# Ledger of designs, part 21: designed miniproteins, single chains, continued (5)

Each design is a single chain, and the fold is of that chain. pLDDT is the mean over its residues in the fold that is shown.

## One batch from the design tools (miniprotein)

Design m16703
Fold by ESMFold2-Fast:
Structure m16703 (fold): chain A 55 residues (1-55)
Amino acid sequence: SAADEAAAYAAKAVEAGKAGDGDAANRFGTMSVASGDDPAAAKAASEGGKLSGGK
């Protein structure tokens, strides 16, 4: 479902953020929001950006 796809993208965003890849984290977070408007995805994207700083 769209919710399952959104959750999958949110998980990838969190993983990318932990890896220091803010660009990937923001991209996956955006895909999650577009797929299901998952609040966790927006939080993951924001968190990923902060963890990576410039990238």
Scores: mean pLDDT 67

Design m16704
Fold by ESMFold2-Fast:
Structure m16704 (fold): chain A 111 residues (1-111)
Amino acid sequence: MSKEEIVDRLVDEMVAALDAGDWPGLLRAAIEGFREFLKEHPDATVEEIIEFVLRVLRKLAERVSDPAKLRQAAEAIETALFLILYFENWPLSDIQRVLDALRAEVDRLLA
C-alpha cells in the first residue's frame, strides 16, 4: 500500500469517528493507521514519520472545519504515536521530536 493510500484511509476513518463523536473509534483509527504505516515502511526515519503525521493533519484540517474536533484528532494522533513508538522502543528524544512537530503544525493550522 502506498503512503498516500494509508494517509487517505486514516483520514477517512478519523473523520468518520469525529462525525460520530466516537473518541474510542478515533483513537483506534489513529493506532491502526500508524501501525499500518510502520508495517509497510519498517525503515521509516523520524523525518519520514513527521512527514506522514503532517500530511494526515493537513488533510484533516481540509475536511474538519471545527477547531475543537481538529484538536481531538491531534490528541488521538499524539496518543497513538506515543504508544506505538514507545512500544517499538524508539528513543524518547525521537518520540518528543515527532510530538513537537505535530503540536507546532496544529498551532499553525489553528492560528
Scores: mean pLDDT 87

Design m16705
Fold by ESMFold2-Fast:
Structure m16705 (fold): chain A 56 residues (1-56)
Amino acid sequence: GLTDEQQREIVKVAKDLMDGKITPEEAEARLASIPGVGPERARAAVQSVLDVNKQA
């Protein structure tokens, strides 16, 4: 499982992406670098954030 610090980093990346502080590409790269997440999960997580923001 993910550590508390790794989960905090995921939440921070998601918040920064929602706030427009980082690009989706930067968010995906940061999440993919977290041990236990990997590139496939990182892409899915970024897509989920974008899909929620698209649904009005």
Scores: mean pLDDT 77

Design m16706
Fold by ESMFold2-Fast:
Structure m16706 (fold): chain A 68 residues (1-68)
Amino acid sequence: SLEQLRRDLELVRKALESGDEATMRELFAQLSPEARELFEGLVKEGVDLRTAARRLEGILESQIRKLE
């Protein structure tokens, strides 16, 4: 849903702004199952945590724009 995408985007942005890995991990654990699966896939493919988060941010922004 649009509401779920907006929530996920807010969590990703807070994580990126925190600059703290423990806080980032805590916030990422709160992502929707869909966003978490995408994020975990990026990390598993060898993308670092912050780069994966920035890519997820872009994906979520694109999906929100498409639904609006």
Scores: mean pLDDT 81

Design m16707
Fold by ESMFold2-Fast:
Structure m16707 (fold): chain A 72 residues (1-72)
Amino acid sequence: MTPEEAVRQLADSARERGLTPEEAALVYSTGRPVSDEEIRKMMTPENIEKALKKLAERFGVSPETIRKALRG
């Protein structure tokens, strides 16, 4: 599996769960269950950028690659 394939699988999983790209970045970056209230409190541009960087490091890709995959 390539890093790009792993990112596509994450994006597909997020869509199946009905998450927006921003919600998916926040939820998957934590590695734990997150409540809707916690997601709303974390929904800032700064926290989204941090979440994208964390996921990018985890998958060995750029933050831009994560962002594009999550948007569809």
Scores: mean pLDDT 78

Design m16708
Fold by ESMFold2-Fast:
Structure m16708 (fold): chain A 83 residues (1-83)
Amino acid sequence: SSMEAQKIQQVQDQVNQMMDQVVKKSVNEGLSPAEQEQADKLIKQIQEISDKDLKNTSDTPDGKRKALGIQLATDLIIGMLKA
């Protein structure tokens, strides 16, 4: 739905902001406990969105390729946020 697309966009914007902070801090310090808690919450939101999108993929070859792309993108983003 259009509302779901807006929620995904908001999460993407938050991930982009958090990633920008992580990149800037990785040069100097690392994440504080409060920032790590925010990252953990974003990880849960990303996983929930990913799981929902995976349930909506078809069992066709195109659907399976899309599901694989979602899984890989999710794993990469979560890996970066956990670093």
Scores: mean pLDDT 65

Design m16709
Fold by ESMFold2-Fast:
Structure m16709 (fold): chain A 71 residues (1-71)
Amino acid sequence: SAAAEYLREAARLVEEGASAEEVEKQLLKAYFAGAPPEVISEAGRLVREVEEGKISRREAAERIRQLADEV
């Protein structure tokens, strides 16, 4: 789905060190493409945890790709 592709692009951007603003743009596109609000909320939480140093970019990207498989 288009939503899944936007989530995968968000994951790629996280892993490559993109800004939170750039990642959030892809999450917004996923939302308008039909991703459930719960999926977008969880992806946004993972992005915040990267910013807070609680998880690695690689771990966040992997978890966002898992969310993409749900949409």
Scores: mean pLDDT 90

Design m16710
Fold by ESMFold2-Fast:
Structure m16710 (fold): chain A 75 residues (1-75)
Amino acid sequence: LVEEAQRLGREGREAYERGDYRTAGEKYAEAADLLLKVDPRSPAAALAYREAATMYEKAGDLEKAAEQRARADAV
């Protein structure tokens, strides 16, 4: 799970570097979900949700950005 989350984090960064903010947000959110399954109070999961929110905001998806911020605050 942690290894899969790390892979998703790398894919998110690669998407961000290409300007594909929507894909970056999706990858960071997936990574956060996996980290949260391992530790429901994971600081890494909270950070990944915040990164996903920033990516969705850059993509213009304010609803998904707000959802990811709420998930981060709940960790």
Scores: mean pLDDT 83

Design m16711
Fold by ESMFold2-Fast:
Structure m16711 (fold): chain A 96 residues (1-96)
Amino acid sequence: SEVEEKVEEAMRLFEETFERRLRELLERARLPSPFSADTPIGRAVREVIERSRQELRETSTRLAREGVSQETLLEQARRLAEETVERVAEILSTVE
């Protein structure tokens, strides 16, 4: 459906923006990747990311059904991705 296409586009932008920003952050700070760690910190990072993904999917689905523009959905996805990277950075900084 058109709704699902808009939602998947927003989810794709979120993932691409998040991965790029996180990679830049980890390289700059010389921090390890959180994705391979089965630790309390690794789990906390994964929980934050999964929560953001779920929130974006639910919000984007609702707004798309209401006829909100794709541009607005993409802006929200990008903003949430940046906020999620900042929150992940805060969690990772607590190990120092």
Scores: mean pLDDT 81

Design m16712
Fold by ESMFold2-Fast:
Structure m16712 (fold): chain A 96 residues (1-96)
Amino acid sequence: SLEEQRREAALRFARRALEKIKASPDGVLTKEEVDQLIAEMRAEGVPEEVVRIIREKADGLIEANPDGKLTPEDVRGLAIELGVSEEEIDRLEAEA
């Protein structure tokens, strides 16, 4: 279903985003880094409708943040909103 595809894509995005955040000196993601993750998902065959949903939500969070960057808390919130369980995201945060 589109709902399951959206959830799986959100989980993939969250995993990669949290890994980049952990490796980042400032513990946040830039718009450019988010755009790279979105482009990778598109190249891997994630449906454009699903890519668009994740991109629009991430961009909205970046625009709302005073520094224009995506935080680990933003990644968590986005993933949960798109159907990832709190248990799954807690596991990703522990492993990242």
Scores: mean pLDDT 85

Design m16713
Fold by ESMFold2-Fast:
Formats: C-alpha cells, structure tokens, sequence
Structure m16713 (fold): chain A 68 residues (1-68)
C-alpha cells in the first residue's frame, strides 16, 4: 500500500546518485531490466510485510527507468 514516507530527501538523493553512476556505465536495456527486477523485489517485499524495503525498491526502479 502507498502511504509510508520512510526515506528522507538525503536518502533519495543518494539513491539518485547511484542510479546516475549506473546509467553512465550500463546500456539502457540493462537499466530497464534492473528496474523490472526492482519492481519484482518491491512486490515480494510488500507480500512479506517489508514495506520499507518495498518502498526502497520502488524508488530505485523509478530512478532507473528515468535513466534508461
């Protein structure tokens, strides 16, 4: 479910920096695959009740899709 703000702006910026570094070295198809894997990880984490991990995976997936 959408609703828990678990990540600070600084934490989101760190995730963005990591995704930007990855986008410099990886072709767009691998960024898309990585985003898909993070979407799957988010669904799995949510089904296990690990909402913080699910939110992290969703943020990473969105950043990677924007970079692809």
Amino acid sequence: SLGAKRYSEEEIEELRKQAEEDSKTLPSYLLEVSADLNDIAAEVSESLGQFDEAERSRIVSEILREAA
Scores: mean pLDDT 74

Design m16714
Fold by ESMFold2-Fast:
Structure m16714 (fold): chain A 65 residues (1-65)
Amino acid sequence: MMAEKEELLRKAAEKAEKLGGVSAEVKDGTLTISMKEDSLEAELEVAMLIMLAWSLGMEKIVVKR
């Protein structure tokens, strides 16, 4: 179950990284999002990843700038 959630979240993170504003890592039930720039587009990518992670029941989310 956790591995399936991490796989889905990794695919979403890969899509977000292609948009260029963020990078994301999933490890031990934790999603870590690193912002590459302080832009509206990057903030929206972060918000979408957070919403997805909460919907999947992820225990911990960390955002870095």
Scores: mean pLDDT 74

Design m16715
Fold by ESMFold2-Fast:
Structure m16715 (fold): chain A 96 residues (1-96)
Amino acid sequence: MRLSPEEREKRREELRKRLEERRKNMTDEELNELAREYWELALRYFRESRAIGDPDSPEARELGEKAGYYTNLAMRLTTDEALREEMEAEGHRESA
């Protein structure tokens, strides 16, 4: 599966608008719970991508794109610095 540069930019703009809406309509606790859920989903996609024998395969790249997308969602929604640090530490362990 392959996205054009224009399609990627459109998705980033939609993501930005969605994040601003959530920040205005959700409490810090709700944002941090949602961020943790997205982070766990990102870790699952990252692990699935890593389990593929060919990292340049379309399947591995698609899973990597999904992992990156949910990582960005989690990091941008997180308002708790301790939670952010825990997620960053988990990401570094998965990358080692």
Scores: mean pLDDT 76

Design m16716
Fold by ESMFold2-Fast:
Order: structure tokens, then sequence, then C-alpha cells
Structure m16716 (fold): chain A 55 residues (1-55)
């Protein structure tokens, strides 16, 4: 499901540096704007959340 894909991606993101997670958030927001696919929007939101937790 879409939620399973987002959670799997979030788990992978937690293994990355803050800089890489911030890049994922930025790229995912761009992809959401270009494709309209909600999965990219949710990934961007999760990436921002995880990056802020590392501050």
Amino acid sequence: SMDDEVESTAKAMRTLSKEKIELIAEVSEILHQLTGDERYGRIAEKAKEIAEEQE
C-alpha cells in the first residue's frame, strides 16, 4: 500500500545523514509538484520530520 511504501522509505531515511535527508525532502517536493503523486508529498513530509529530529 502507499502507507507501507512511505514507512519503508522513512526507515531507510533514518540511516542517512541530515544533509541527505534534506535533499530527499527537496527532491520529493519537486517530484510531487511534477507528478501529482501523493507518495512523494508524504515522503517529503516524513523526510522533513526526520531531519528536524536530528537538530
Scores: mean pLDDT 79

Design m16717
Fold by ESMFold2-Fast:
Structure m16717 (fold): chain A 69 residues (1-69)
Amino acid sequence: MSEAVRDEAIISTYLLAAAVYLLLGDYEKAIEYAQKAIDLARKSNLPEEVRQNLIAAAEKIIEEARARQ
């Protein structure tokens, strides 16, 4: 796989984990996995638009988790 495709898959997996923990009411883990997604997206060689969209999705999960604590 190209590095970018691999990074996108890993980021998507972190976002899925964050969403699942949010659904389960584990807000601490939801924030943790969303932060991991942001960190990898910022370090990735993904196109800027894709990177910004993934970061925005993660930030939304963090906002929802913080609002529901």
Scores: mean pLDDT 84

Design m16718
Fold by ESMFold2-Fast:
Structure m16718 (fold): chain A 86 residues (1-86)
Amino acid sequence: DEKEVVKEVIEKLRELLELVGAEEELFKLVEEAEKEPDLEKQKELLEEVQRRLLSEQAELLEALRRGEVLPRMLELEKRILELAEK
């Protein structure tokens, strides 16, 4: 199901953009892709968003990955510290 695949890509891209705090321009591209009736053009728009995120914002993607993992790691470190200092 092509529409199902596109929906999944849009959802994942939105999640990445939200976590990174990306520029509004990228959110607008995703919104434009979601509203695009031509599946081929829709895919091209989504590929452009991914390209910009990966090639032009590689550092931003690494910050995103750290941002998503960091709170979980900090909570783990806190628990380990509490256990060690009992």
Scores: mean pLDDT 65

Design m16719
Fold by ESMFold2-Fast:
Structure m16719 (fold): chain A 94 residues (1-94)
Amino acid sequence: MVREVEAETVEELMAGLIEGALEKMRDPDSEVIVVSRKEGYRGSAELEDGPTGKRATVRVEGKDQKLLRRVGILEDPSGKVSVVDEEEVFELKP
């Protein structure tokens, strides 16, 4: 199934990418398209299947490839999902 999520903020973009990665981990034929309304934001989700289970890394970057947020998602062989390596960086600093 293809689902489109409209994102206006880094948080919405990250949430859409995380949901898409989780759906893809559960069903390889599932696709989630996240549409960013803000140019200059770059979202990516990378999936890896290994001996310790499935892993997804979700990143949102701003201008000049500055990391704004990163989340790691791990599904172990028993189907337990854990969040690892969660980082949040504020884009707008005084």
Scores: mean pLDDT 63

Design m16720
Fold by ESMFold2-Fast:
Structure m16720 (fold): chain A 65 residues (1-65)
Amino acid sequence: SLEEAAKRVSELTGIPLEKALAAIEEALKLGPPTPANFLEQAKKVAERTGVSVEAARAALVALAQ
């Protein structure tokens, strides 16, 4: 579930669960990242949710391969 993914991101990055969930929801809206656009998508998630780029990257990894 998205809540379990958010819990994992929260535990991995140290951000609150509610912020991890917001990051995952924003990452889901962007579609699957490529190696070329991964960092730019992470920056967009971070800007939209207020989490760190590192937390945004973790959210993208949780939703994409």
Scores: mean pLDDT 79

Design m16721
Fold by ESMFold2-Fast:
Structure m16721 (fold): chain A 82 residues (1-82)
Amino acid sequence: SIRTELIALVLLIAASSGVFVAKRLIENGKLELAKKELEATRDTIKRIRELAAQITDAALKARIEAEIERIEKEVEELEKKV
């Protein structure tokens, strides 16, 4: 449904924002806050994956899954710095 796709896209923006915030917190030495932000971003990614599983449009699903993989890689790289 269009609602599922829209929620997945909004959460994808939220996850990307979480990565940006975590990176800035790390750059400013706020490692404990960065760690919490990365944990929240992982929870958001989990929710996006659950929603992506419900998407029947194969092309849109593939694009969302590709973006999830990109964000997960960024989270993993930042987690090594906290």
Scores: mean pLDDT 89

Design m16722
Fold by ESMFold2-Fast:
Structure m16722 (fold): chain A 76 residues (1-76)
Amino acid sequence: SSMERKKQLEFEEELLLGTIDIVMAVAKTTRMSESDVQALLDKILKVGEEVLSPELLERVKEAIAAALADFKAYLA
């Protein structure tokens, strides 16, 4: 049903957002390069493009942009 599909897509969004948080925590603690972090976030974005609706994909894109900005501030 459309309601079951909506719940599945919301769960997939939650998993991708959680994956971003884990990647950022590991990147900060292991002092990964900005280019390595960008490459990992690009992989997460690609998965989002394949599985999410445009509206949920926009949330993942915003989370990635925020995570990169925070990481750049952390390195400065």
Scores: mean pLDDT 83

Design m16723
Fold by ESMFold2-Fast:
Order: sequence, then C-alpha cells, then structure tokens
Structure m16723 (fold): chain A 97 residues (1-97)
Amino acid sequence: MAKIEVKKLSENHLETTVTLPDGTKVVIRVEREGDTLTVTIRVTGPIEKARELAEALIEGVRRGARATYGDDVVIEVEVEVDEEKGEVVVRVTVRPA
C-alpha cells in the first residue's frame, strides 16, 4: 500500500512524500514567494516509471494552476533526469500573467 507523509516546513513551504508499494518514492514540495508558486517534484524509482509519474504530475499541476488562476497564468516547467540514480526532478513555476 502507498504511504503518504505531509510536513509543513514553514508558512510558505509544504512537503508531501508518497512511497508506492514497489518502493517508488515521490516527494512534492510546494513553495510560495509573493505571487509565485514553485512546485518541485522528485520521483525516485525505476526510470520508466519515474518518467511516467513525473509526466502525470506535471499535467496535474498545469490543470490545477489553470483552474485556480485562469488560462493566462504563466507556467514554466524544468525537468532533470538522472538515469543512473533512477531519479526525475521537475520544477514547475506558476505566476500571474
């Protein structure tokens, strides 16, 4: 079964850790600085599964941002893949137009 842990690091920083039954780990950090929201997603596990989960989570963040801030919201996505470590790190930056 999946294990979910939520940690409030500060007023503007929230970290959620999800561990899947196969040991795949997803760490989502949400950080607010003024009107800018930064979502950092780290997926560690088999590289194909890590890529698939990262893509699904990126689309979820895009959909949520547009639903919350409207279609004019600026969304920037950066992806870093480390195949040797089985890790995908995604940074999604959301800010008003």
Scores: mean pLDDT 81

Design m16724
Fold by ESMFold2-Fast:
Structure m16724 (fold): chain A 95 residues (1-95)
Amino acid sequence: MTEEQRRRVEELFDEAAKRIGEILLKNGGASEDMAKKVEELVREAGRAFAEGDWDTAARYLEKAFELIDKYASPEAREQALDVLAEALRRASEAG
């Protein structure tokens, strides 16, 4: 990836992290601390993805999914997964 492509991938995951955090706080019943932790994991996954480190990206996403599964409502979980799937699709198109 070029530096510009890496930056776009990181921006896509930062946007996804923000949306997921909002979903978890508003509709999921998750605490602010838990929402922030999920946001950080999604951002770190985006950074690893931008660097081409798919294994590290997958591990961060797995941790984010575990937290969403444990603490989010079923509706918030579906919305969060849709946001993340869209970010992954767009990141694959950018790289």
Scores: mean pLDDT 79

Design m16725
Fold by ESMFold2-Fast:
Structure m16725 (fold): chain A 76 residues (1-76)
Amino acid sequence: NVEKLLEEIKKLYKEIKELQEKMRASNGDRDETIKLIAEALRKIGELVDVEFQLAKELNIPISEVFELTKKLIEEL
């Protein structure tokens, strides 16, 4: 289901953006920053997996999915 994969991409990107903002807002706590970076990396991995699933479902190159993802992010 393409629509479900697109919604998962949007959700993961929103969560990654939220983690980036939390990292910027941190008051220099190293342990909290490391934790946030680790969580962001995990979500980036999940995002890439969903993007590859979308590429397979649409039968298009992954580069086209990256362009589609970029456009979806612009809406957030």
Scores: mean pLDDT 80

Design m16726
Fold by ESMFold2-Fast:
Structure m16726 (fold): chain A 87 residues (1-87)
Amino acid sequence: SRLEILKKLRDGLENALKLMETLSDEDKLVLLGVVAHELEKHKDYLSEEEQKLLAELKRAIDARDVETGIKILKELRELLEKEVEKL
C-alpha cells in the first residue's frame, strides 16, 4: 500500500540521518546516493514537493555538497512524517 511504502521511506530516511553522524564525507555521499536511488524507485508515491526535493538532492550529490544533501534529507523526512500522520 502507499502508506506502507511511505512508512518504509520515512524510517529509511531517519536511519540514514542517524548514520550520517558517524560517517566520513565520502561515505555520507555514498549513503546520500543510496537514499536518492531508493526514493527514485518509489517516486510515483511521492508528492510534487517531495519529487522536487529529490531532484535537488540529486543535484547536491552531483556537486558533492554533503551539507545541502543532509538538509534535504531532513526536509524529506519531515514531509513524509506529515503524510504518514494524515493517512
Scores: mean pLDDT 87

Design m16727
Fold by ESMFold2-Fast:
Structure m16727 (fold): chain A 120 residues (1-120)
Amino acid sequence: TLATFEEIGKLVANGASDEEIFKLASGFVPKEISKKCAICDTELTKSNRFFSVVNPKLSFCKKCVSKFFKIPESEFDGLTGPVPVPLGLNHDDPNAKYFPLVSKSTFLKLLKAFKKGYNA
């Protein structure tokens, strides 16, 4: 939930380990994950699937998530499973429909934790 993502943000700010971040955040994997990107309609693979923590019916591709957080696509290399994405949804605003709920540095730390967690 949103409250648990706020807690992840606090853990990152306090220098939490990659293992602690992965353990907390991996609990968000929904029973059903969309196979298409909500933004560009691209078909998603198991290793290139990001899901909304606000709405589990929404999924995003690596390229779209990269653009929202302004991080290079290479930061997503080595992911072998679905990753929660802290993107907020603006109700009925097509120009600002999705927005980052955490800083770029917080999301990079989350990606690093999931790379390690899925390959451990």
Scores: mean pLDDT 71

Design m16728
Fold by ESMFold2-Fast:
Structure m16728 (fold): chain A 92 residues (1-92)
Amino acid sequence: MEEELEAEVLYALAQIMLAVIRISDEHGIVDVEETKRMAERILEIAKELVERGHFDEVRAIADGVRETAKASKNPEVRKILEETAKKIEELG
């Protein structure tokens, strides 16, 4: 029960960070260094979810990161997110 709640919160945090990157990029205010920090945190969340056996959530995060990369107007943001998606995919 507590582990399920923790997994749900971790997944929600990853999705919120991804939404922040997407919305910031859509408005032309995305910061590359902040995106890099958020991407590193998303990867840490994915690693924790793998350790807890939540592979479906990890795949959903990887897909979300990859789709956000495809939609990005910033080449550096795209590169960071593509590299992050690949690292998450390599976890499972």
Scores: mean pLDDT 85

Design m16729
Fold by ESMFold2-Fast:
Structure m16729 (fold): chain A 95 residues (1-95)
Amino acid sequence: IPRELLTRSIGEVLRAIGVLLDLEKGIEAAKKSKDPAEYEKVLKATEDSIKELQAVLAELEAQGAPQFALDALRAIIKKLEEMKKEIETELKKVK
């Protein structure tokens, strides 16, 4: 595996983990506020993050990135999709 591709793959996984942690904090903040606007804000951020990570995954997969990185990104995307469903459910309760 080219060093540059390995370095990028690791960097993208670490960035994705950071995004996941930030969104988890956003959901907790929305739950405490019970403000529909805060839920809508974190929902949009989650949707945008899923779209961005799917694009990164497709690019890395096309470049032959290591399987561990592809698996990690898929797991993070799946977790974000689960979080999106949670946000949508909670938003319905506060509207």
Scores: mean pLDDT 87

Design m16730
Fold by ESMFold2-Fast:
Structure m16730 (fold): chain A 70 residues (1-70)
Amino acid sequence: SMEEVKEILERTKERIKEAIREGKSIDEILEIIHEAEEELRKKGAPLEVVQEVVDELREFAAKELEEAKK
């Protein structure tokens, strides 16, 4: 459901924020995003929805990494 998709998105954003606070590498952050993509695919989310969520997570991670540098 779309509600489950939003839950995965929000949970993954929190995981990304925590990983950045802990000083994890870009590769580890990308692995978190990849795990979310796989979970969405397993739950039968449409390809378009999976791509939108992955793109949003990548943009979110980039922004959070930039903020952490300040």
Scores: mean pLDDT 85

Design m16731
Fold by ESMFold2-Fast:
Structure m16731 (fold): chain A 66 residues (1-66)
Amino acid sequence: GAKEVFLKAINAAGNDANEMLINVKQALKDNGFQLNQASNEQVEKIIQAYQQDKEKLAEELTKLAS
């Protein structure tokens, strides 16, 4: 499902916050989510808030994409 796709994208970035942001934005786009300025800022805030909890980060991104 979408959560597994986001978790894979997060894990591929390792501990690099910039790569995590790039991978997550691509995964959102690949799931049909069209990013605008406001949603880009939301994604950046979610990563900042949950960067230490990759499982929760993937869950919150799945909710955003729904």
Scores: mean pLDDT 79

Design m16732
Fold by ESMFold2-Fast:
Structure m16732 (fold): chain A 63 residues (1-63)
Amino acid sequence: SPREAAVEEARRELAAFKEQLDAQVEAMGVTPELEAQRQRSLEYLRQTLGKRYGLPVGEIRAG
């Protein structure tokens, strides 16, 4: 369905972003401040993807 395709695309975009962000944080050394920033960045992208694809944020999770 169009909704299932949108969920898959949103999840792939989030997963790709998470992979890049995780690599950056790991390279810099994980600190509580960087972890908090990573969580905020991931949540911001989930909200953005939800608006872009018309999906509930709860359906957009990186695996």
Scores: mean pLDDT 80

Design m16733
Fold by ESMFold2-Fast:
Parts: sequence; structure tokens; C-alpha cells
Structure m16733 (fold): chain A 115 residues (1-115)
Amino acid sequence: AAARAAETRQRILEAAERVFAEKGYAATTLADIAKEAGVSVGTVYSHFPDKEALYRAVVERLKARREAELRASISDPTKLERELALLDTAYNIRLIGDELLEDPRIAEADARAGR
């Protein structure tokens, strides 16, 4: 049933959000997420083709929740538009950063340059 598939997908997304927050993108496996969600690895693959697709879905879910909070908190349309644009930029940087900053030498070089 479509409802059960949606419930399973949501459970996988919630588990992925926790595991990615604890281990980071590079150290996380689909097996770790399946264990946290209480499902098989095959079930995870039936909803998401790979770890990257699952990570993008988690980031979009986090962005959607923050967007809803901003829409509830900001009554000024101009300020809301600006904050939503900044949110979009920040989440795009997050997706790129987690894929590009997998080399510890790059992170160390950035830390030395950013001081």
C-alpha cells in the first residue's frame, strides 16, 4: 500500500538524519541507516538508489522544516524572501561541502587559511 511505503520512507529518512548527524556523510553506510530504522538494507535500496540520494532527501527535509519555521515566524514578506534565499544557499553549500570536504587535508588547509 502507498501509505505503508510512505511510512517506511519517513522512518528511513528519520534514521538517516540521526546517523548522518552522528557519523557524518563519509563514515555512514546504508547498513547503519537500515539498522537505525529497523528495516533491511534491501528495503532502504527500494526507496533510495544510493547513499547520495538518501542524503539529499535528508537535507531537503531539514530545509523544508526550517522554511516552515521561518514562514511561521516572519510576517514581513521582504524579510521572509531574503531569509528563504539564504536558507536555500546554505543548504546547497552543505550538500556540496559534505561531498568535497571528505579529504582531511582540505579541511586542515581551510582551517589554517580561515584563522
Scores: mean pLDDT 73

Design m16734
Fold by ESMFold2-Fast:
Structure m16734 (fold): chain A 143 residues (1-143)
Amino acid sequence: SMEEEKLEEIRRQLEALVRAVRDALDTLVDAVERVQSGSPEEGRRAAAEARDRVRALGDRAVAHLGRVAELVPEVRPALELFQGLLDRALASDPAQALLLLVQGAREVGDGLSKATGGPGALQAGAMRAAAQEALARLQEILA
């Protein structure tokens, strides 16, 4: 049915969104570790490389979430919030960028749970799990 095709598209877009966000969070965790362990020059290179990769991954995440918002307009506030947090993250150092994207992932997870119910619930859970794992890894690095 048309409804089944729409639900399948939502599922695929959300799976791609979770992957892009997880990869962005992992990129920032690795950058924080390199900044903590390296010289100031290595730290600057790690931050610049992470910024470029997070920009590319963030653009993909925004595109996937944007497609979901076209199909489920109730997701639009989560998209706008994520875009704002991503823009701030790209202007921040890796540790602050990671905290902002952890917030973004949580906000998107909450928005998906509220807006999509069943089809988005698994991916919303995966988004919150990725945020929690990234935050735990950051806390271990900074301890």
Scores: mean pLDDT 88

Design m16735
Fold by ESMFold2-Fast:
Order: structure tokens, then C-alpha cells, then sequence
Structure m16735 (fold): chain A 74 residues (1-74)
């Protein structure tokens, strides 16, 4: 269901952001950037999984965010 998928996304985002905060505290800025990019990718992938419910403008924004996150993870 959409509600279950959204809850899973929120849990994943919280976990990745918490790990990014730990990486920042440890001076591991490249690791923190990677974790934040993973969170952004998860959010973009979720948005595109419901693309039939999004405007063309929202779809373009999600695709741009996904591309940027993938570039950061390359």
C-alpha cells in the first residue's frame, strides 16, 4: 500500500540522516554526503513510483533529483 511504502521511506530516510549526522561528527564529510545522496535517491524513487499521481512538473523535479543523487553516488 502507499501508506506502508511511505512509512518504509520515512524509516529509511531517518536511518540514513542519523548515520550522516554521525559521519559529520566524526569528520567523515564524504561519507555524510553519500548517505544524504542515498536519502535523496530513496525519496526520488518513491515519488517516481507514484508518478501516475504527480504533475508533469513534479515528475521532472523527481527525475532531476534522482539524476543528481546518482551522480553524487558515482
Amino acid sequence: SLAAALEELRRLEAELKARAAEAIAAGKLDEARRLLAEAALAGADFALSIRDRLSEEDIAEAEAMRAKAKEALA
Scores: mean pLDDT 85

Design m16736
Fold by ESMFold2-Fast:
Structure m16736 (fold): chain A 84 residues (1-84)
Amino acid sequence: NAFKNASEEAIKQIIDTAEKILRDPNASDEEKLNAARGLVNVAKSPNLTEEQKERIKKTLQEILDDPNASPEVKKAAEEALKVL
């Protein structure tokens, strides 16, 4: 697990970057998939604050509610939600 010992700053950067990519209508499916997988990795971190968990949950729910999101991106979002 690449994020087992992630610093607070690394977690924040991953969340901020993923939110930006996943909410960008011009982002590719590949970029969105990589962003969602990043959130899966940080969701496993013991260093997540409650505020960060809520931010991740909201972003992942936005993906699941998006009819244009690919099945692979939605699957990654479901995996992240299961570990939070």
Scores: mean pLDDT 77

Design m16737
Fold by ESMFold2-Fast:
Structure m16737 (fold): chain A 85 residues (1-85)
Amino acid sequence: MTFEEAVEKVLEELLKKGLITEEQAKKIKELLENSEDKVETFIRIINAPLAPEDEEAQKLAKETELSDEQQKAMGEIFRKINEEL
């Protein structure tokens, strides 16, 4: 599975569970597409609640308008998808 496929599966699962909005999913995809390092950017977004001292992670979280709970859910689903291929 590519990183892009993993992100799509994470976003689909979050949307299916009603944990994020379609607009938030689009913002995340746009942010990643415009990122120099898509993997680094995605990991910073999902870990932002665990890294309050990481100003860049906090900025990315704010740009996506994700709550701490939404970011944690995204991280948990991403971990599960990587383990349960």
Scores: mean pLDDT 76

